# Designed miniproteins, single chains: the designs that were tried, part 65

Each design is a single chain, and the fold is of that chain. pLDDT is the mean over its residues in the fold that is shown.

## One batch from the design tools (miniprotein)

Design m2239
Fold by ESMFold2-Fast:
Structure m2239 (fold): chain A 94 residues (1-94)
Amino acid sequence: TLDELTLRIQRAIGRAIEAGAAGDWEAMERAVEELRRAVRERLAAQRAAGAPLSEEEIERLVEAAELAARALAYAAGGDEAKAAELLARAAAIL
């Protein structure tokens, strides 16, 4: 359901931030992969419900979400320069 997908997205973001704060980059990558799956499923469900989203737009939004989550994780870990770089890349996709 959309509510379950929203909770999965929120939990994945939280796990990425926690992993970044701990310096556990393997756990961050696992959280980002779960976020990627949940965002894609949610956008695909919106497309199936009639939202004017192409497959290319869905993949761009998934990539932007991944970069933003990585940025939050690096910021939580104290790497502000890497966080800023990743946010700039996410903004360039949108």
Scores: mean pLDDT 87

Design m2240
Fold by ESMFold2-Fast:
Structure m2240 (fold): chain A 94 residues (1-94)
Amino acid sequence: SVFVKEAKELIDSLLEPKPKLLELLKEAGAKSDLVTYGEAMELLGKYIADHKLGNPETGLIDASGTLLGEILGRDTVNPLDGVLEQALLRNTVK
């Protein structure tokens, strides 16, 4: 579970991504096995941009057939719903 205040407090904390998330973040340019929450969110955004997963007309992310879709368990994601933030926190250890 994630609260907005708790999620913001984690931005400066080093997190250890689980293997699938770490693979995604390294593909996006992560050079370490440890990331801050803010770095992980930036790298996630880079992965979405590099793979052209964002639909500019709908604002939705099409993660079907990608590692991101596997991590989220969803093919379509609204980036404003907090699903990306929830998935990031569920796929890291403190």
Scores: mean pLDDT 75

Design m2241
Fold by ESMFold2-Fast:
Structure m2241 (fold): chain A 94 residues (1-94)
Amino acid sequence: MTEELSLRSQQELAEALREAARKAIETGEDVTIRDTLSGTTYRVRLRRQKTGLYEALILQEAPGHPPRYVGSLVFDEAGNLLSETPAVRHEFAP
């Protein structure tokens, strides 16, 4: 699933990524967010850990830059957020 959003702040990115991770848990599919302001794409890849926890890995694809891992969210089996390594918004991507 691809969601197109205007991400004006770090908090808007953080909230969008948390929602995308929850959607990935519900559907079992990767969720992609495209920032319409910068053209940057954030792909949320869900993996289940051996402990039963869900880990949502965040890959950033900015125009002119190679894809890179920029953050993660960890949820328990009930969908509660346990930890977050925040993805930093790519402010300078054209």
Scores: mean pLDDT 75

Design m2242
Fold by ESMFold2-Fast:
Structure m2242 (fold): chain A 71 residues (1-71)
Amino acid sequence: HMEELAEEGRKRIRELVEKGASPEDIWKEVNELAKKIFEATKGDSPEEVRRAMALVLDLVGEAIEELLKKK
């Protein structure tokens, strides 16, 4: 389920930021999660693909927000 992957991803990103992970490590996590979300939509309708894109953009936005807060 894409939403479950996205929620788990957001939790992992926050956990990495809390532990003081580097921006590079955070981006690796975001990239891995984006890949999993898109793989989960393989063969789905265009609507499902658009939903996956929205979830990925939310993850990217959260990673940026958390990184900016550490400055």
Scores: mean pLDDT 73

Design m2243
Fold by ESMFold2-Fast:
Structure m2243 (fold): chain A 63 residues (1-63)
Amino acid sequence: MEEVKEEARKKLLEIAKKSNGDIKAFIQAAQPVILEARKKGLSDREITELLVEAIDYAKKLEK
């Protein structure tokens, strides 16, 4: 479980970097990662937490 969560976190972080602070583009590009994480057993709550973390990171890059 932790390995799946960490892999999803890394992929979401890379997508956030590529989206250059565009939250809408980030969410759209993150859909395959979200679906894979859900398929591998992450709860909607855990997925939401990872998305919030990545969005917060992207916002810091836009400051």
Scores: mean pLDDT 76

Design m2244
Fold by ESMFold2-Fast:
Structure m2244 (fold): chain A 57 residues (1-57)
Amino acid sequence: TEVVEGVMTPEEAATAARGLRELARAAGYSRVRVELRDVRVSPDEVRTHLRATLERA
């Protein structure tokens, strides 16, 4: 089991989630779970917490 975590912008998180799923498929991982949680830091700033869990069959 591999776990990848990070805090980034919502746009970066969407891009990272797509990239992680593609890389995981290429690397032979059969299960990929991506959790995105938005946190408002200020009225005009939102950050996304990304947690991805990659598992082999």
Scores: mean pLDDT 80

Design m2245
Fold by ESMFold2-Fast:
Structure m2245 (fold): chain A 63 residues (1-63)
Amino acid sequence: GSMDRAAAARAAGEAAARNAAASGFEKLQTVHLDAGRAAARAGLSAEEAARLAERNGVQAILS
């Protein structure tokens, strides 16, 4: 079945978190999950949630 927008945004954050953990960047797992939850609360699309998660992940690495 199709996901609603909030469920899709959460799923995008979870997928980004799993990819980060698989790549050995455990600290990024929390950043990506938080980004997914924030995107879901804001009503963002899955693609927007994924972009937010990537942007926050890059900032976390550079900080």
Scores: mean pLDDT 66

Design m2246
Fold by ESMFold2-Fast:
Structure m2246 (fold): chain A 75 residues (1-75)
Amino acid sequence: MAQELLAQALRAAKQGVDAEKKGDYKTAADHFQKAADLLSQLSKSLQDKDPEKSKKAQQGAEEAQALAAEAEAKA
């Protein structure tokens, strides 16, 4: 369900932020990348039902991917 994918993505993003607070940038990058993958899946699941929400989920995936890249650069 789309709601489950969103919940999982938010959990992964929170784990990424928590890892950054600890200075664990490798773990933060992994969690942000997981959030990006989940948001990408959510975007695909919404393409036929809600194109506007699909686009927002895709934007969220791109933002999470950028956070993962920043964390990797600090690792």
Scores: mean pLDDT 83

Design m2247
Fold by ESMFold2-Fast:
Structure m2247 (fold): chain A 73 residues (1-73)
Amino acid sequence: SAIAAAKANLETMAANAPTVESVEVVSAEPDGDNARVTVRITGTDGTVTDATVIVDAEGNVVEVVSIEQSQAP
């Protein structure tokens, strides 16, 4: 499924990114033939990035809906 492919891709990216402390899938919802996925990325510098993307059935990002970046408290 698009959601499963997106999760696998994000986990692979996190494992290969030395500046990424953790990646959490906050929500994953069907959006027609695509999936709407919200992820929280915590950087080793304390930066928190919340990103919402639309992914296709193969896990490719077809649209970036929002990206919000903040410092962890």
Scores: mean pLDDT 72

Design m2248
Fold by ESMFold2-Fast:
Structure m2248 (fold): chain A 72 residues (1-72)
Amino acid sequence: MLLLRAARTLLEAVELHDPSEQSSLRGAAETGRKLRRTAVELAEKSTPEQAKVYLEAARLADEAAREAEKKI
């Protein structure tokens, strides 16, 4: 699942980011919010089995956005 991998990679990148890199953290927060929205939309249009994977991607993307916002 590309979205799940993208969400995991974003969360890992945010965890490594220095709080002094505020522009990068703001970009990561926005990207995380967009990934969460896309994953939720795809989950609504998917089978129950596929929806579980999209909802996990949405959860990780949301977590990445929140962690980025905490560092700003």
Scores: mean pLDDT 79

Design m2249
Fold by ESMFold2-Fast:
Structure m2249 (fold): chain A 81 residues (1-81)
Amino acid sequence: PPPAVLSREQLEELRRLAEEALRAPDEELDGKMARVLEAMSRYMPRAAASLRAALAQARTPEEKRLLAGIVLQEVEDLLAS
């Protein structure tokens, strides 16, 4: 498949959603992570599939926040390019 080319606006949306998930209280975390997955599924379907698999293995809220942090770092690296 061709490489995904993301606009700055799409990257900034993903950054915002990942930041919201990272800062979410435990009771909102699953909902915020679902928003991250939804956006990634639109823009980065292969990365979204990997995140979904990782989330299925996450056992604590802290593990899920770590995944949000990884998404945030990847998006920030792309924005810095």
Scores: mean pLDDT 81

Design m2250
Fold by ESMFold2-Fast:
Order: C-alpha cells, then structure tokens, then sequence
Structure m2250 (fold): chain A 98 residues (1-98)
C-alpha cells in the first residue's frame, strides 16, 4: 500500500514554446526542492506530470502553475490531482485569467 498523489498539468499545444519552457523550468525547480517528488515533462504535448508520496507537494506545484497563469492572460491551464490510497480522491481545476 503506497499512497501516491499525481498532478497532471495540460497546456494548450499552440502556446509559444518559450512560455511552455518557462513554466516547465519553474515546476522542475520547485519539484527538485520537494521531498519524494518526480516530474515528467512533454514539451510537444504541453503536458507536465508531477508525482509525489505527499499530496501537499503536488498541491504546491499546482499553486505555482496557477500563479504563472495569472501572469499570462492568454494562458489556460487544466489541473488534475489524483490521490491513490485507501480512499481515492480526484480534484480538477481549470485556471483561466480574465
């Protein structure tokens, strides 16, 4: 029995590569500072998958992504958090800047 939390961040594939790379860099840097956290990045599909044994760590990455979206008015990010364990939980949020 291993409790595992997974965050999936999906970006619009048509976004400029520079914007995708900037967000990916920030997420990778934050994840490197968090214990038991792993990041898988697919630049071509605009997907970032963050996995940790602690849901708090994936939520910190989600908050960073939300803050980044606020600085980029054209950016839409889909966030999905899945928690595996005795009780499965799923949280989904779409972050849009007006």
Amino acid sequence: MTDRATLVITLDPSLPLEVKQELFRHIEHLAALLPDTRVEVNLEEGKIVVTSSRVENVRQVAELAKQFAQLHPELTIDLEIRVEGEVAREERERVEVK
Scores: mean pLDDT 73

Design m2251
Fold by ESMFold2-Fast:
Order: structure tokens, then C-alpha cells, then sequence
Structure m2251 (fold): chain A 91 residues (1-91)
């Protein structure tokens, strides 16, 4: 997978924030490594990567969230499904 640009990272974070009902500013408090990990998890979900790969990435970025990693992964997958649906509908 190619490296994500800062613009792509920002776009993915906006999509995640919208799905979670959060303000983008809440995610702006994450450091660069965690922002990159969230954007990477989204790209993996769009590419159809297995749950284990996405969960491993999130677990590495958020070591104190082990009990909630599966929930975070599922929310990212939901955002990715919405993106794929819009592409299929040419919207």
C-alpha cells in the first residue's frame, strides 16, 4: 500500500469523526503517529484487509485501549463501507 499524504489522513479522520459523531477538533489532539494509524486502518478496511491486520495496527497505536479495539475497528469498517457504497453508486 502506498504512503498516505497529509491530505488523505485529514480526509479519513473527517470521515471517522463524522461517523462517531465527534468534532474533528477532538481528533486533532491525537499525535501524528495515532492520526496516521487511524488513516491506515481506514485504508486497510477499504482494501478489504482482514480484521486481525486492522486490530494489530490499532492495538500498536492505542495500547491502553485493548478492550475497545474491536469496537474501534468496527466503526472504521462502517465508515469504509459507506465510502465503498458511494463509489458503487457513483456519488
Amino acid sequence: MRPLTPEEIERRLIEIARELGLHLADLANLDEERKEAMARAYELAVAGAPDAEIEALLKAAFPNMQGDIAGLKELIREVARGRLLLELLNL
Scores: mean pLDDT 69

Design m2252
Fold by ESMFold2-Fast:
Structure m2252 (fold): chain A 75 residues (1-75)
Amino acid sequence: TDTLVETLLRISDLLRKNGELDLSDLLRGLAEGIRTAPPDPETQRNLLEALIERFRELGVDEKIIQLLEEGLETI
């Protein structure tokens, strides 16, 4: 959905400001991919859950992880 894409782009911008350029680019590409060819809701949920788990493992700021969880709720 547009809300999910907007959430991913916002998180991408926050990652860029925090110096996480590779993760920022990854989320931007993901958002563009979802906008261009939206996967089914189950695939979108699984993808966000995997991202949340990976970001926790990488020690990404909990505030950014919370925004991803809010995005998951919009699916």
Scores: mean pLDDT 78

Design m2253
Fold by ESMFold2-Fast:
Structure m2253 (fold): chain A 68 residues (1-68)
Amino acid sequence: MENVKNLEKAILEGAKALGLEVKELKVEGNKITVKLAGDKEKLEKLRKIMEARAEQLGIELEIEEEEV
């Protein structure tokens, strides 16, 4: 789906902008699963933004966080 690809790209760009490491990213139909590593505050910022976008787009988003 176009919306899923757009959210995937937004997650990757957001992680890059915040200096977070993308350890894993999977797209399964309408579901995106991503594993991120970095500073807790940066992880929380990205999660808040991406959860809001996912909800708006009707996409299932699962974020696994690893604090370093």
Scores: mean pLDDT 82

Design m2254
Fold by ESMFold2-Fast:
Structure m2254 (fold): chain A 86 residues (1-86)
Amino acid sequence: SENAKKLAEFLKKLPKEEQDVILDLLIHSEGADFTPEILKARLKTDKAEEIAKKIYEMAGFPYEDVLTPEQAERLRKVAEEAKKLL
């Protein structure tokens, strides 16, 4: 999908370690949606909030409190396709 290509291009600009963390959070988050707080804790970077906002924007979702389960599932599918492009 177009969103998956955009996500893959964005991820390629980040260090490999950050790519892996982001993809794991998007694909394997269970019981909890992808959140900026978890991303900040794992990436250890002052850019975590900007990264989260860009991911939401590329997936076509507003950067707000939490994604609905349906939105999180759509974002997960985009992330799975983006991983195949890396």
Scores: mean pLDDT 72

Design m2255
Fold by ESMFold2-Fast:
Structure m2255 (fold): chain A 94 residues (1-94)
Amino acid sequence: SKEELIERVENDESQLKDIEAERGAELRAQAAALSEEEVRARLAAARAAYEAAKQAFLAASEADQQEAWQQLAEARVAYLEAELLARLHAEGRA
């Protein structure tokens, strides 16, 4: 089912590790430069975009499923990047 595909994506720990390997240094530099308010705003926006893409994928017709899945995948990566950015920002303040 579409719900099982989403569950698999949300439980895939390898995506975050790939982002950390590829973009970790860049995201750490961004985290150091951003305010707490800016980090929270980015996380909120990425979360909202992911939720919207998830609902769009669940509602998509067979003809639109591939495009909706691509949008969901892109929104998931952006959400994981925003969560990692927030984590790195919190670590830099501690």
Scores: mean pLDDT 86

Design m2256
Fold by ESMFold2-Fast:
Structure m2256 (fold): chain A 111 residues (1-111)
Amino acid sequence: SALLRELEEAMARARTSELPEALELAKEVIERFRDALADSEEARKMAGELIQALSELGLPSEHINELLAFAYEIDANNAALLAGLLVLAAQLGADQALLDRALAVIREALA
């Protein structure tokens, strides 16, 4: 999938980016994926799990709230939000097993 490749490329770029650049990449991903991903309970649950993991990795709540506010403003669903959260999780060095589980939810949302 071209969109899955775009997400993986954004995650790769985020790994070598400063946090403000990764936040802007996350917003771009949410906007790009807004109309492409089907919403689901699995996406909602996984987004919640990533938000908790980001907090545990030391991401300040103001940055999480900024991304959530952006998603709400553009009427993005939980799957698009999940894609943006994956960009931040990659920047903070989240566990690959967690990233792979979240990517599996995105693959299902594209089908």
Scores: mean pLDDT 88

Design m2257
Fold by ESMFold2-Fast:
Structure m2257 (fold): chain A 83 residues (1-83)
Amino acid sequence: SLEQLQAELDAMNARAERSYEVAGEEVIKALLDAGMSEEDARGMARTASWITGLALPADASDEVLGEATKEIALKLAKRWGLI
């Protein structure tokens, strides 16, 4: 149902927000250290957090979320020519 779809979207949003809360600062620091602007680093951290929040198990540890989000952010930044 549409109601179930909305609940799934809300759950996905919550997972993405958890990934950003856990990993965001470390990811932003890593991207800044790699030469990205602050604005681009923040945007990339948000994008990577969405990817890992959806791809990893809901019970993934903060350490696993942080490491995966950082790896994805650096890979995407290189792929898009931002670093």
Scores: mean pLDDT 82

Design m2258
Fold by ESMFold2-Fast:
Structure m2258 (fold): chain A 68 residues (1-68)
Amino acid sequence: SAVQQLEQAGAQLGQQRGLENKLSPKDIQQLSQLGAQGGRILATTSDPAEARKQRQKLNQQMDEIIKK
């Protein structure tokens, strides 16, 4: 399904970002989960403005983990 494909793509991007920043396994897992959430938002949110807002919030959370 489109939801699963976008979730998987988001999870992979989050995982890769964590690995590139040499984060702990727990932080890599958290980034993978946040990435998957971003993919789900793209797949399920019909309002582009709301999708952008939710993804911006997730990006902020991901940045906080990386800069920790």
Scores: mean pLDDT 83

Design m2259
Fold by ESMFold2-Fast:
Structure m2259 (fold): chain A 62 residues (1-62)
Amino acid sequence: MELEKKREEYRKKVQEINDELTRKAQEASELQKINPEDAKKRMREYGDEATRTIVELQKELE
C-alpha cells in the first residue's frame, strides 16, 4: 500500500477537478447573460458532481 503515491494522485485529481470546475464556471458565466436559469442549474450540477467525485476519491484514500 503506497499512501504517498495515493496522496499525490489524490491531490492531482482534486486539482484537475477544480480546474475543470473553474472552466465550467467560466462557461456558465457566459451562459448567464443569455439564460440565467440554465446557468444556475448547470453550475449546481457541476458542483454536485465535483463534490461526489472528491468524496469518492477520499474514500479510496482511506
Scores: mean pLDDT 77

Design m2260
Fold by ESMFold2-Fast:
Structure m2260 (fold): chain A 79 residues (1-79)
Amino acid sequence: MKIKRFRNDDGTNITYIEQDGIKVKGIQDNKHKISKDDAISTARAGGRQLGLSDDGINGLIDFIRSNPQSGPIKIYRID
């Protein structure tokens, strides 16, 4: 599994996860505050729907936990 993370100038946090040919982009902004638990719930459901394994989903959860602020998360396939 390959993971890349970065932060845009506008404060948006981004992750890319590549797992077994599946490529997923996760975007978490800081504009609309929500709990980390709510963001994690969204990542868990969305990650499963996009075909990520538990390891890939844990990558999304770790990304959310590592961010200094929590906001809504959006998850996309990019393959």
Scores: mean pLDDT 79

Design m2261
Fold by ESMFold2-Fast:
Structure m2261 (fold): chain A 94 residues (1-94)
Amino acid sequence: ALTFSTTTTVTTAPPGSTITGTVTLGANSSIGNDNEITGNLTVGDNVSIGDGVKIELKGAATVRDAVELAPHVKVPDPVSAAKQAAKTNTIPSA
């Protein structure tokens, strides 16, 4: 597992993990073991990516602060994911 105290670009994959592309983690964010990440992923602060998570992006995507990604999550469309997250944040406020 990798844990970062500052915003950093992941240059070495955690044990058992494969990263094809770029992963940038915010402060106090972590990435577990045995993950497969394809594409460009930007992760905000205090985000935990668990073990055995699969992320497939067709380009770039951003995961906001304080989010935990469950095992075997597929994120093929960052625009749809962002719209869904925005709607979820709007509904509790309304």
Scores: mean pLDDT 59

Design m2262
Fold by ESMFold2-Fast:
Structure m2262 (fold): chain A 69 residues (1-69)
Amino acid sequence: SPVEEAARKAAEAGSKAKSREERINLMTQAAYDAGAPLDVASAITYAVAQAESFEEMLERAIKAARDAV
């Protein structure tokens, strides 16, 4: 689905960041650029903010996108 694709692109963009703040910003921007609605992009951002690791960030991003539809 487009929202899951947006979540994947967001996680990939976030993986290049050096801080949690930067990751959140890059992930939100990537999701938005991929066509995710604002509410879906926000859900991805908030799910990622609570993650402990990159793997958890990816899983939470995809889950948040699925739950938002």
Scores: mean pLDDT 73

Design m2263
Fold by ESMFold2-Fast:
Structure m2263 (fold): chain A 92 residues (1-92)
Amino acid sequence: MILSIDSTTLTLEDGRKVTVTASVMSDGDVIVHVNEVSSLGRLNGGGSGTAVTKPGETATVTVIAGNNTYTVSVKIGKDGKIESVSGTLASS
């Protein structure tokens, strides 16, 4: 069962966006879900990634969207809230 949800949006190079969602579970786990929200849409893109972490830890999620690989680092606070998000774009 989900106890709380935090979400944020990160804008990458080329104007691509990823939505980061952190769901705190009753078992103490934090499920981090990253979805590409790009203007390129479904043409040749639409990546997503998921990682499981704990409050106070940093999750690293890899998202492949078209010819690009993104590494998104999500820092989770002790309360399971998103403290910070950063992303790097690897060339195609």
Scores: mean pLDDT 72

Design m2264
Fold by ESMFold2-Fast:
Structure m2264 (fold): chain A 88 residues (1-88)
Amino acid sequence: SLKEKVDELIKKIREALERGGTPEEVQALRDELRKIADEAIKTSDKAEEIRFILDVGEALIQIALVFDNPRAALRVLLTVAEELKKLL
């Protein structure tokens, strides 16, 4: 299910945070989140709410990466993934 995919993603994000995180890990996890979210948008009655949290999350992730803070980017990814799960 989509909830199971989000749970697996949340686990991966938490593991990356424990390692300190890298920009490459952020990009891979961000791409995985986007794929799950695109599936959720197609099937959800909460598509606009999902788009909103993704757009805000993407902006914050970009800001964190520009300031060389992959840990902050991973924390944003974690928050977005947890909020996405609540909407599924």
Scores: mean pLDDT 88

Design m2265
Fold by ESMFold2-Fast:
Structure m2265 (fold): chain A 62 residues (1-62)
Amino acid sequence: KLTELKKRELIRLIRDLRIPLPKPAESMSVGELISHLAKALGISKSTMSRMVNLRVKRELEA
């Protein structure tokens, strides 16, 4: 499912970048994860969302 793939990709990125979370990633929504990751990277939420969507799309097509 697309939402599950997006959440998995976000959790992987957060783990790889060692970004601390206020609560377990599995209890957070996709939007909350995007917000935290975008803030940590210093980019906009819309840019982060677009990047995740493109990564998931390419992974499914590859």
Scores: mean pLDDT 76

Design m2266
Fold by ESMFold2-Fast:
Structure m2266 (fold): chain A 114 residues (1-114)
Amino acid sequence: GLTARDVLLEVLKEKYGISEEEFEEILKKVAEYYEKNPNASNKEKMDAFLEALQSVRKDITREDFEEAMSEALVRAAERAGLSEEERAFMGEAGRLLARGVPASEIAERFEARR
């Protein structure tokens, strides 16, 4: 099946014209950050991802990154056959993940809304 990587590349290609080669360079920078910073928080990891994106497309804002993560999770949920409500949930989860909110906290917040 398609990986989360493939879905995110699809969104970045459509919205910002990022090529597969440029995306590989972004992923290399992110991997290097993780190797050098094994104790980094989710927020620090997401900030590093945004900085890697900005190294290829300077005009990509934090808001653009949040929207790209949202769209990627919505597309992944749609391909998994999830409901309209679950797709909306995954879209909001993508924005929160891009802000460095842990997946466990996102799950807790949205269980409280069900």
Scores: mean pLDDT 82

Design m2267
Fold by ESMFold2-Fast:
Parts: sequence; C-alpha cells; structure tokens
Structure m2267 (fold): chain A 80 residues (1-80)
Amino acid sequence: MREDLESEDFEVALAAAVELVRQRDVETLKDIYENSKNPVARELAGLGLQFLGENVAEANVLAPEQRKRAVQALLKASKE
C-alpha cells in the first residue's frame, strides 16, 4: 500500500491513499508527506492527513479534476 501511493498511476496512488486514510494510518501518511520525492504522493498524503484532523500545508500539483476526485474519495474514507 505505501509503495502504491508513490505509483505514477493516479488511480493506484489514490486507492492506496484511501486505504491508508480508512485504516487511519497517520504515521505512514506523515512519512510519505514529509519524505516522498513524488509530489502527487505528498499531496494525496497531505489531503488524507487534513481529513484525519492534522494541520499540514499542501502543494497544489494535482490537476483540478484529479484533486476534486481525491478530495471526495479521501473525505469519504475519513468519515467511515
């Protein structure tokens, strides 16, 4: 799951981020947010952390449609 979040395939990366948020794996999300060299992975991890109540800054590198989908999926995962 962690390695999938750093995938170049947005769908694979988003699915991994959703699963980490569902599991409330704040430590893995924080590690990716702080240490990943993939800006998409960092933004997905940052969004997940924000929906889990963490106060983190984010880069806006996702395309608008990708960001909209990520926000919807990660917010839903955070509320289950």
Scores: mean pLDDT 80

Design m2268
Fold by ESMFold2-Fast:
Structure m2268 (fold): chain A 62 residues (1-62)
Amino acid sequence: MERLVRVRLVETPPPEVDAPEIRQELSWLVRDDQPPVPLDEPADYPGPPGSTISTEVVSVED
């Protein structure tokens, strides 16, 4: 089965860095018994070094 998964990435800077959270929505194509295929890449990650990334599933579409 093929599913489109949308995930919200929240990049949180270290507490000692005075910078805002950066939010990105990324999509993956997920198929049974196959690794997820990213449709969007966080290659332009603009956050300061030491930032943490948390992920939250926004939607799953068949």
Scores: mean pLDDT 69

Design m2269
Fold by ESMFold2-Fast:
Structure m2269 (fold): chain A 80 residues (1-80)
Amino acid sequence: SLEEELKELEKELQKLAAELAKNIDKVPQEKIDEMQAILAEHQRRVAALLAAGDREGALREGVESAKKLIEVIKKALKEI
């Protein structure tokens, strides 16, 4: 289910975020800006979907944004 997929992605994201935090001084500002842009876009899209009553769309958006953020963090960690 979307809820189960989102929960697994959230666990992976939390582990990657912890690893990123340990190496934050080595991460280029451009990568940090990219991550912040993804988070800001996600927040705006989720707010719009929830305002429209589209809870399933909000879950799908959460899954897609988590996948994008995971990819950016993995790339940032590889470049350290």
Scores: mean pLDDT 85

Design m2270
Fold by ESMFold2-Fast:
Structure m2270 (fold): chain A 84 residues (1-84)
Amino acid sequence: MEVVLRLRVEVPKGKAKEVAQILEDAFREAGVEVLSVETTDDYVDITLRGTREQIALAVRRAASRLLDKGIEIKKITQLEERPA
């Protein structure tokens, strides 16, 4: 079942753009539609359409890729969820 989900991904200072790119790539690879991306110095807000399974898989892949680059995600908060 598809959902529209908004996530806040809290990141180390100055890394938001790099994190946003890796997240977007991981979501596209998982078949998730990226509806919007907003970046600040401290976080990435991303709105997605897909299944919960595709979104969870993409987040895990992105987190793994980021750790390989020495970037640790501080926190992920689900801000909004609704049926697609």
Scores: mean pLDDT 85

Design m2271
Fold by ESMFold2-Fast:
Structure m2271 (fold): chain A 74 residues (1-74)
Amino acid sequence: SVADELIKTMLEGLENGSEPVDDSEIEELEKLALKYAKSESEKKAIKTIVEKMRELNKLSKEQIEKLKEKIKKL
């Protein structure tokens, strides 16, 4: 699911200690994830996960771009 891919990417960011990304990159990711969500419960989960991703701020632009491509293929 989209939520599972977001959690996986967040955990990879925590492990690797990546540089902070711009809030605009995370906003674009959230919009894409919500577009491909299949239920209201998944949309709620996505919003919660994205909020945690913003708080942790340990993601790379490369990880975000890779995640966007995975979401589009779901």
Scores: mean pLDDT 73

Design m2272
Fold by ESMFold2-Fast:
Structure m2272 (fold): chain A 75 residues (1-75)
Amino acid sequence: MPAIAQGLRDAVGDEAAQRIYRLLKERGATTEDEIRQAALEVGLTEEQANKASEAAKRYREKHKEFDDIYEESLK
């Protein structure tokens, strides 16, 4: 699984993370702003949306040497 998907699950739980990830995958979107907007669109609060985007960013930062490979493979 891409690093972003795990970060989302940790921040907002499996169900919300699956909805967000599906939306991001359909759009080809991976930026913090796009993750935040997707979270808002699936019905999460502004606070939860910010938490999701921050968690995804922190997860990517921890695994940055593998994150590029996952990002490339998703294109």
Scores: mean pLDDT 67

Design m2273
Fold by ESMFold2-Fast:
Structure m2273 (fold): chain A 58 residues (1-58)
Amino acid sequence: MGDKERELIRKAVKEYNTTGDLAKLREIIKKLEREGYLKAAKLLRAMMEGIENVRRRS
């Protein structure tokens, strides 16, 4: 995975950790998919699904 993809992942994770906004995270993932950063988008999507699963159970 390229340095730019890793930076985009770190930025998205930091924004989510600051805001807690899953809808914003989802929009970031869609933008990355549109821009061709498919590996970054897949990793963030897996993280989002994990967070949703935990939140729905609590």
Scores: mean pLDDT 78

Design m2274
Fold by ESMFold2-Fast:
Structure m2274 (fold): chain A 77 residues (1-77)
Amino acid sequence: DAARSAVEAALRAAGVPADAAQKGGDEAQRALEAGLSPEASARVAVQTVLLETPSTPGKKAQEALRRLTAVLEAIRA
């Protein structure tokens, strides 16, 4: 649950709506549990957010991917 909570908090801090942030956190946690890398898990979370909020600017999506990758790497280190 550490990855879910950390990803959800990071997404909410970036201005992602609560429902989309929660879903992104859930998918990142599931991806890590399935054995995906921090980068791949972060990508799954960002894609989940983009499906919920398709008007998100590409630059914001790239910034989120970078931040979430760092958060997930810190949790797994």
Scores: mean pLDDT 80

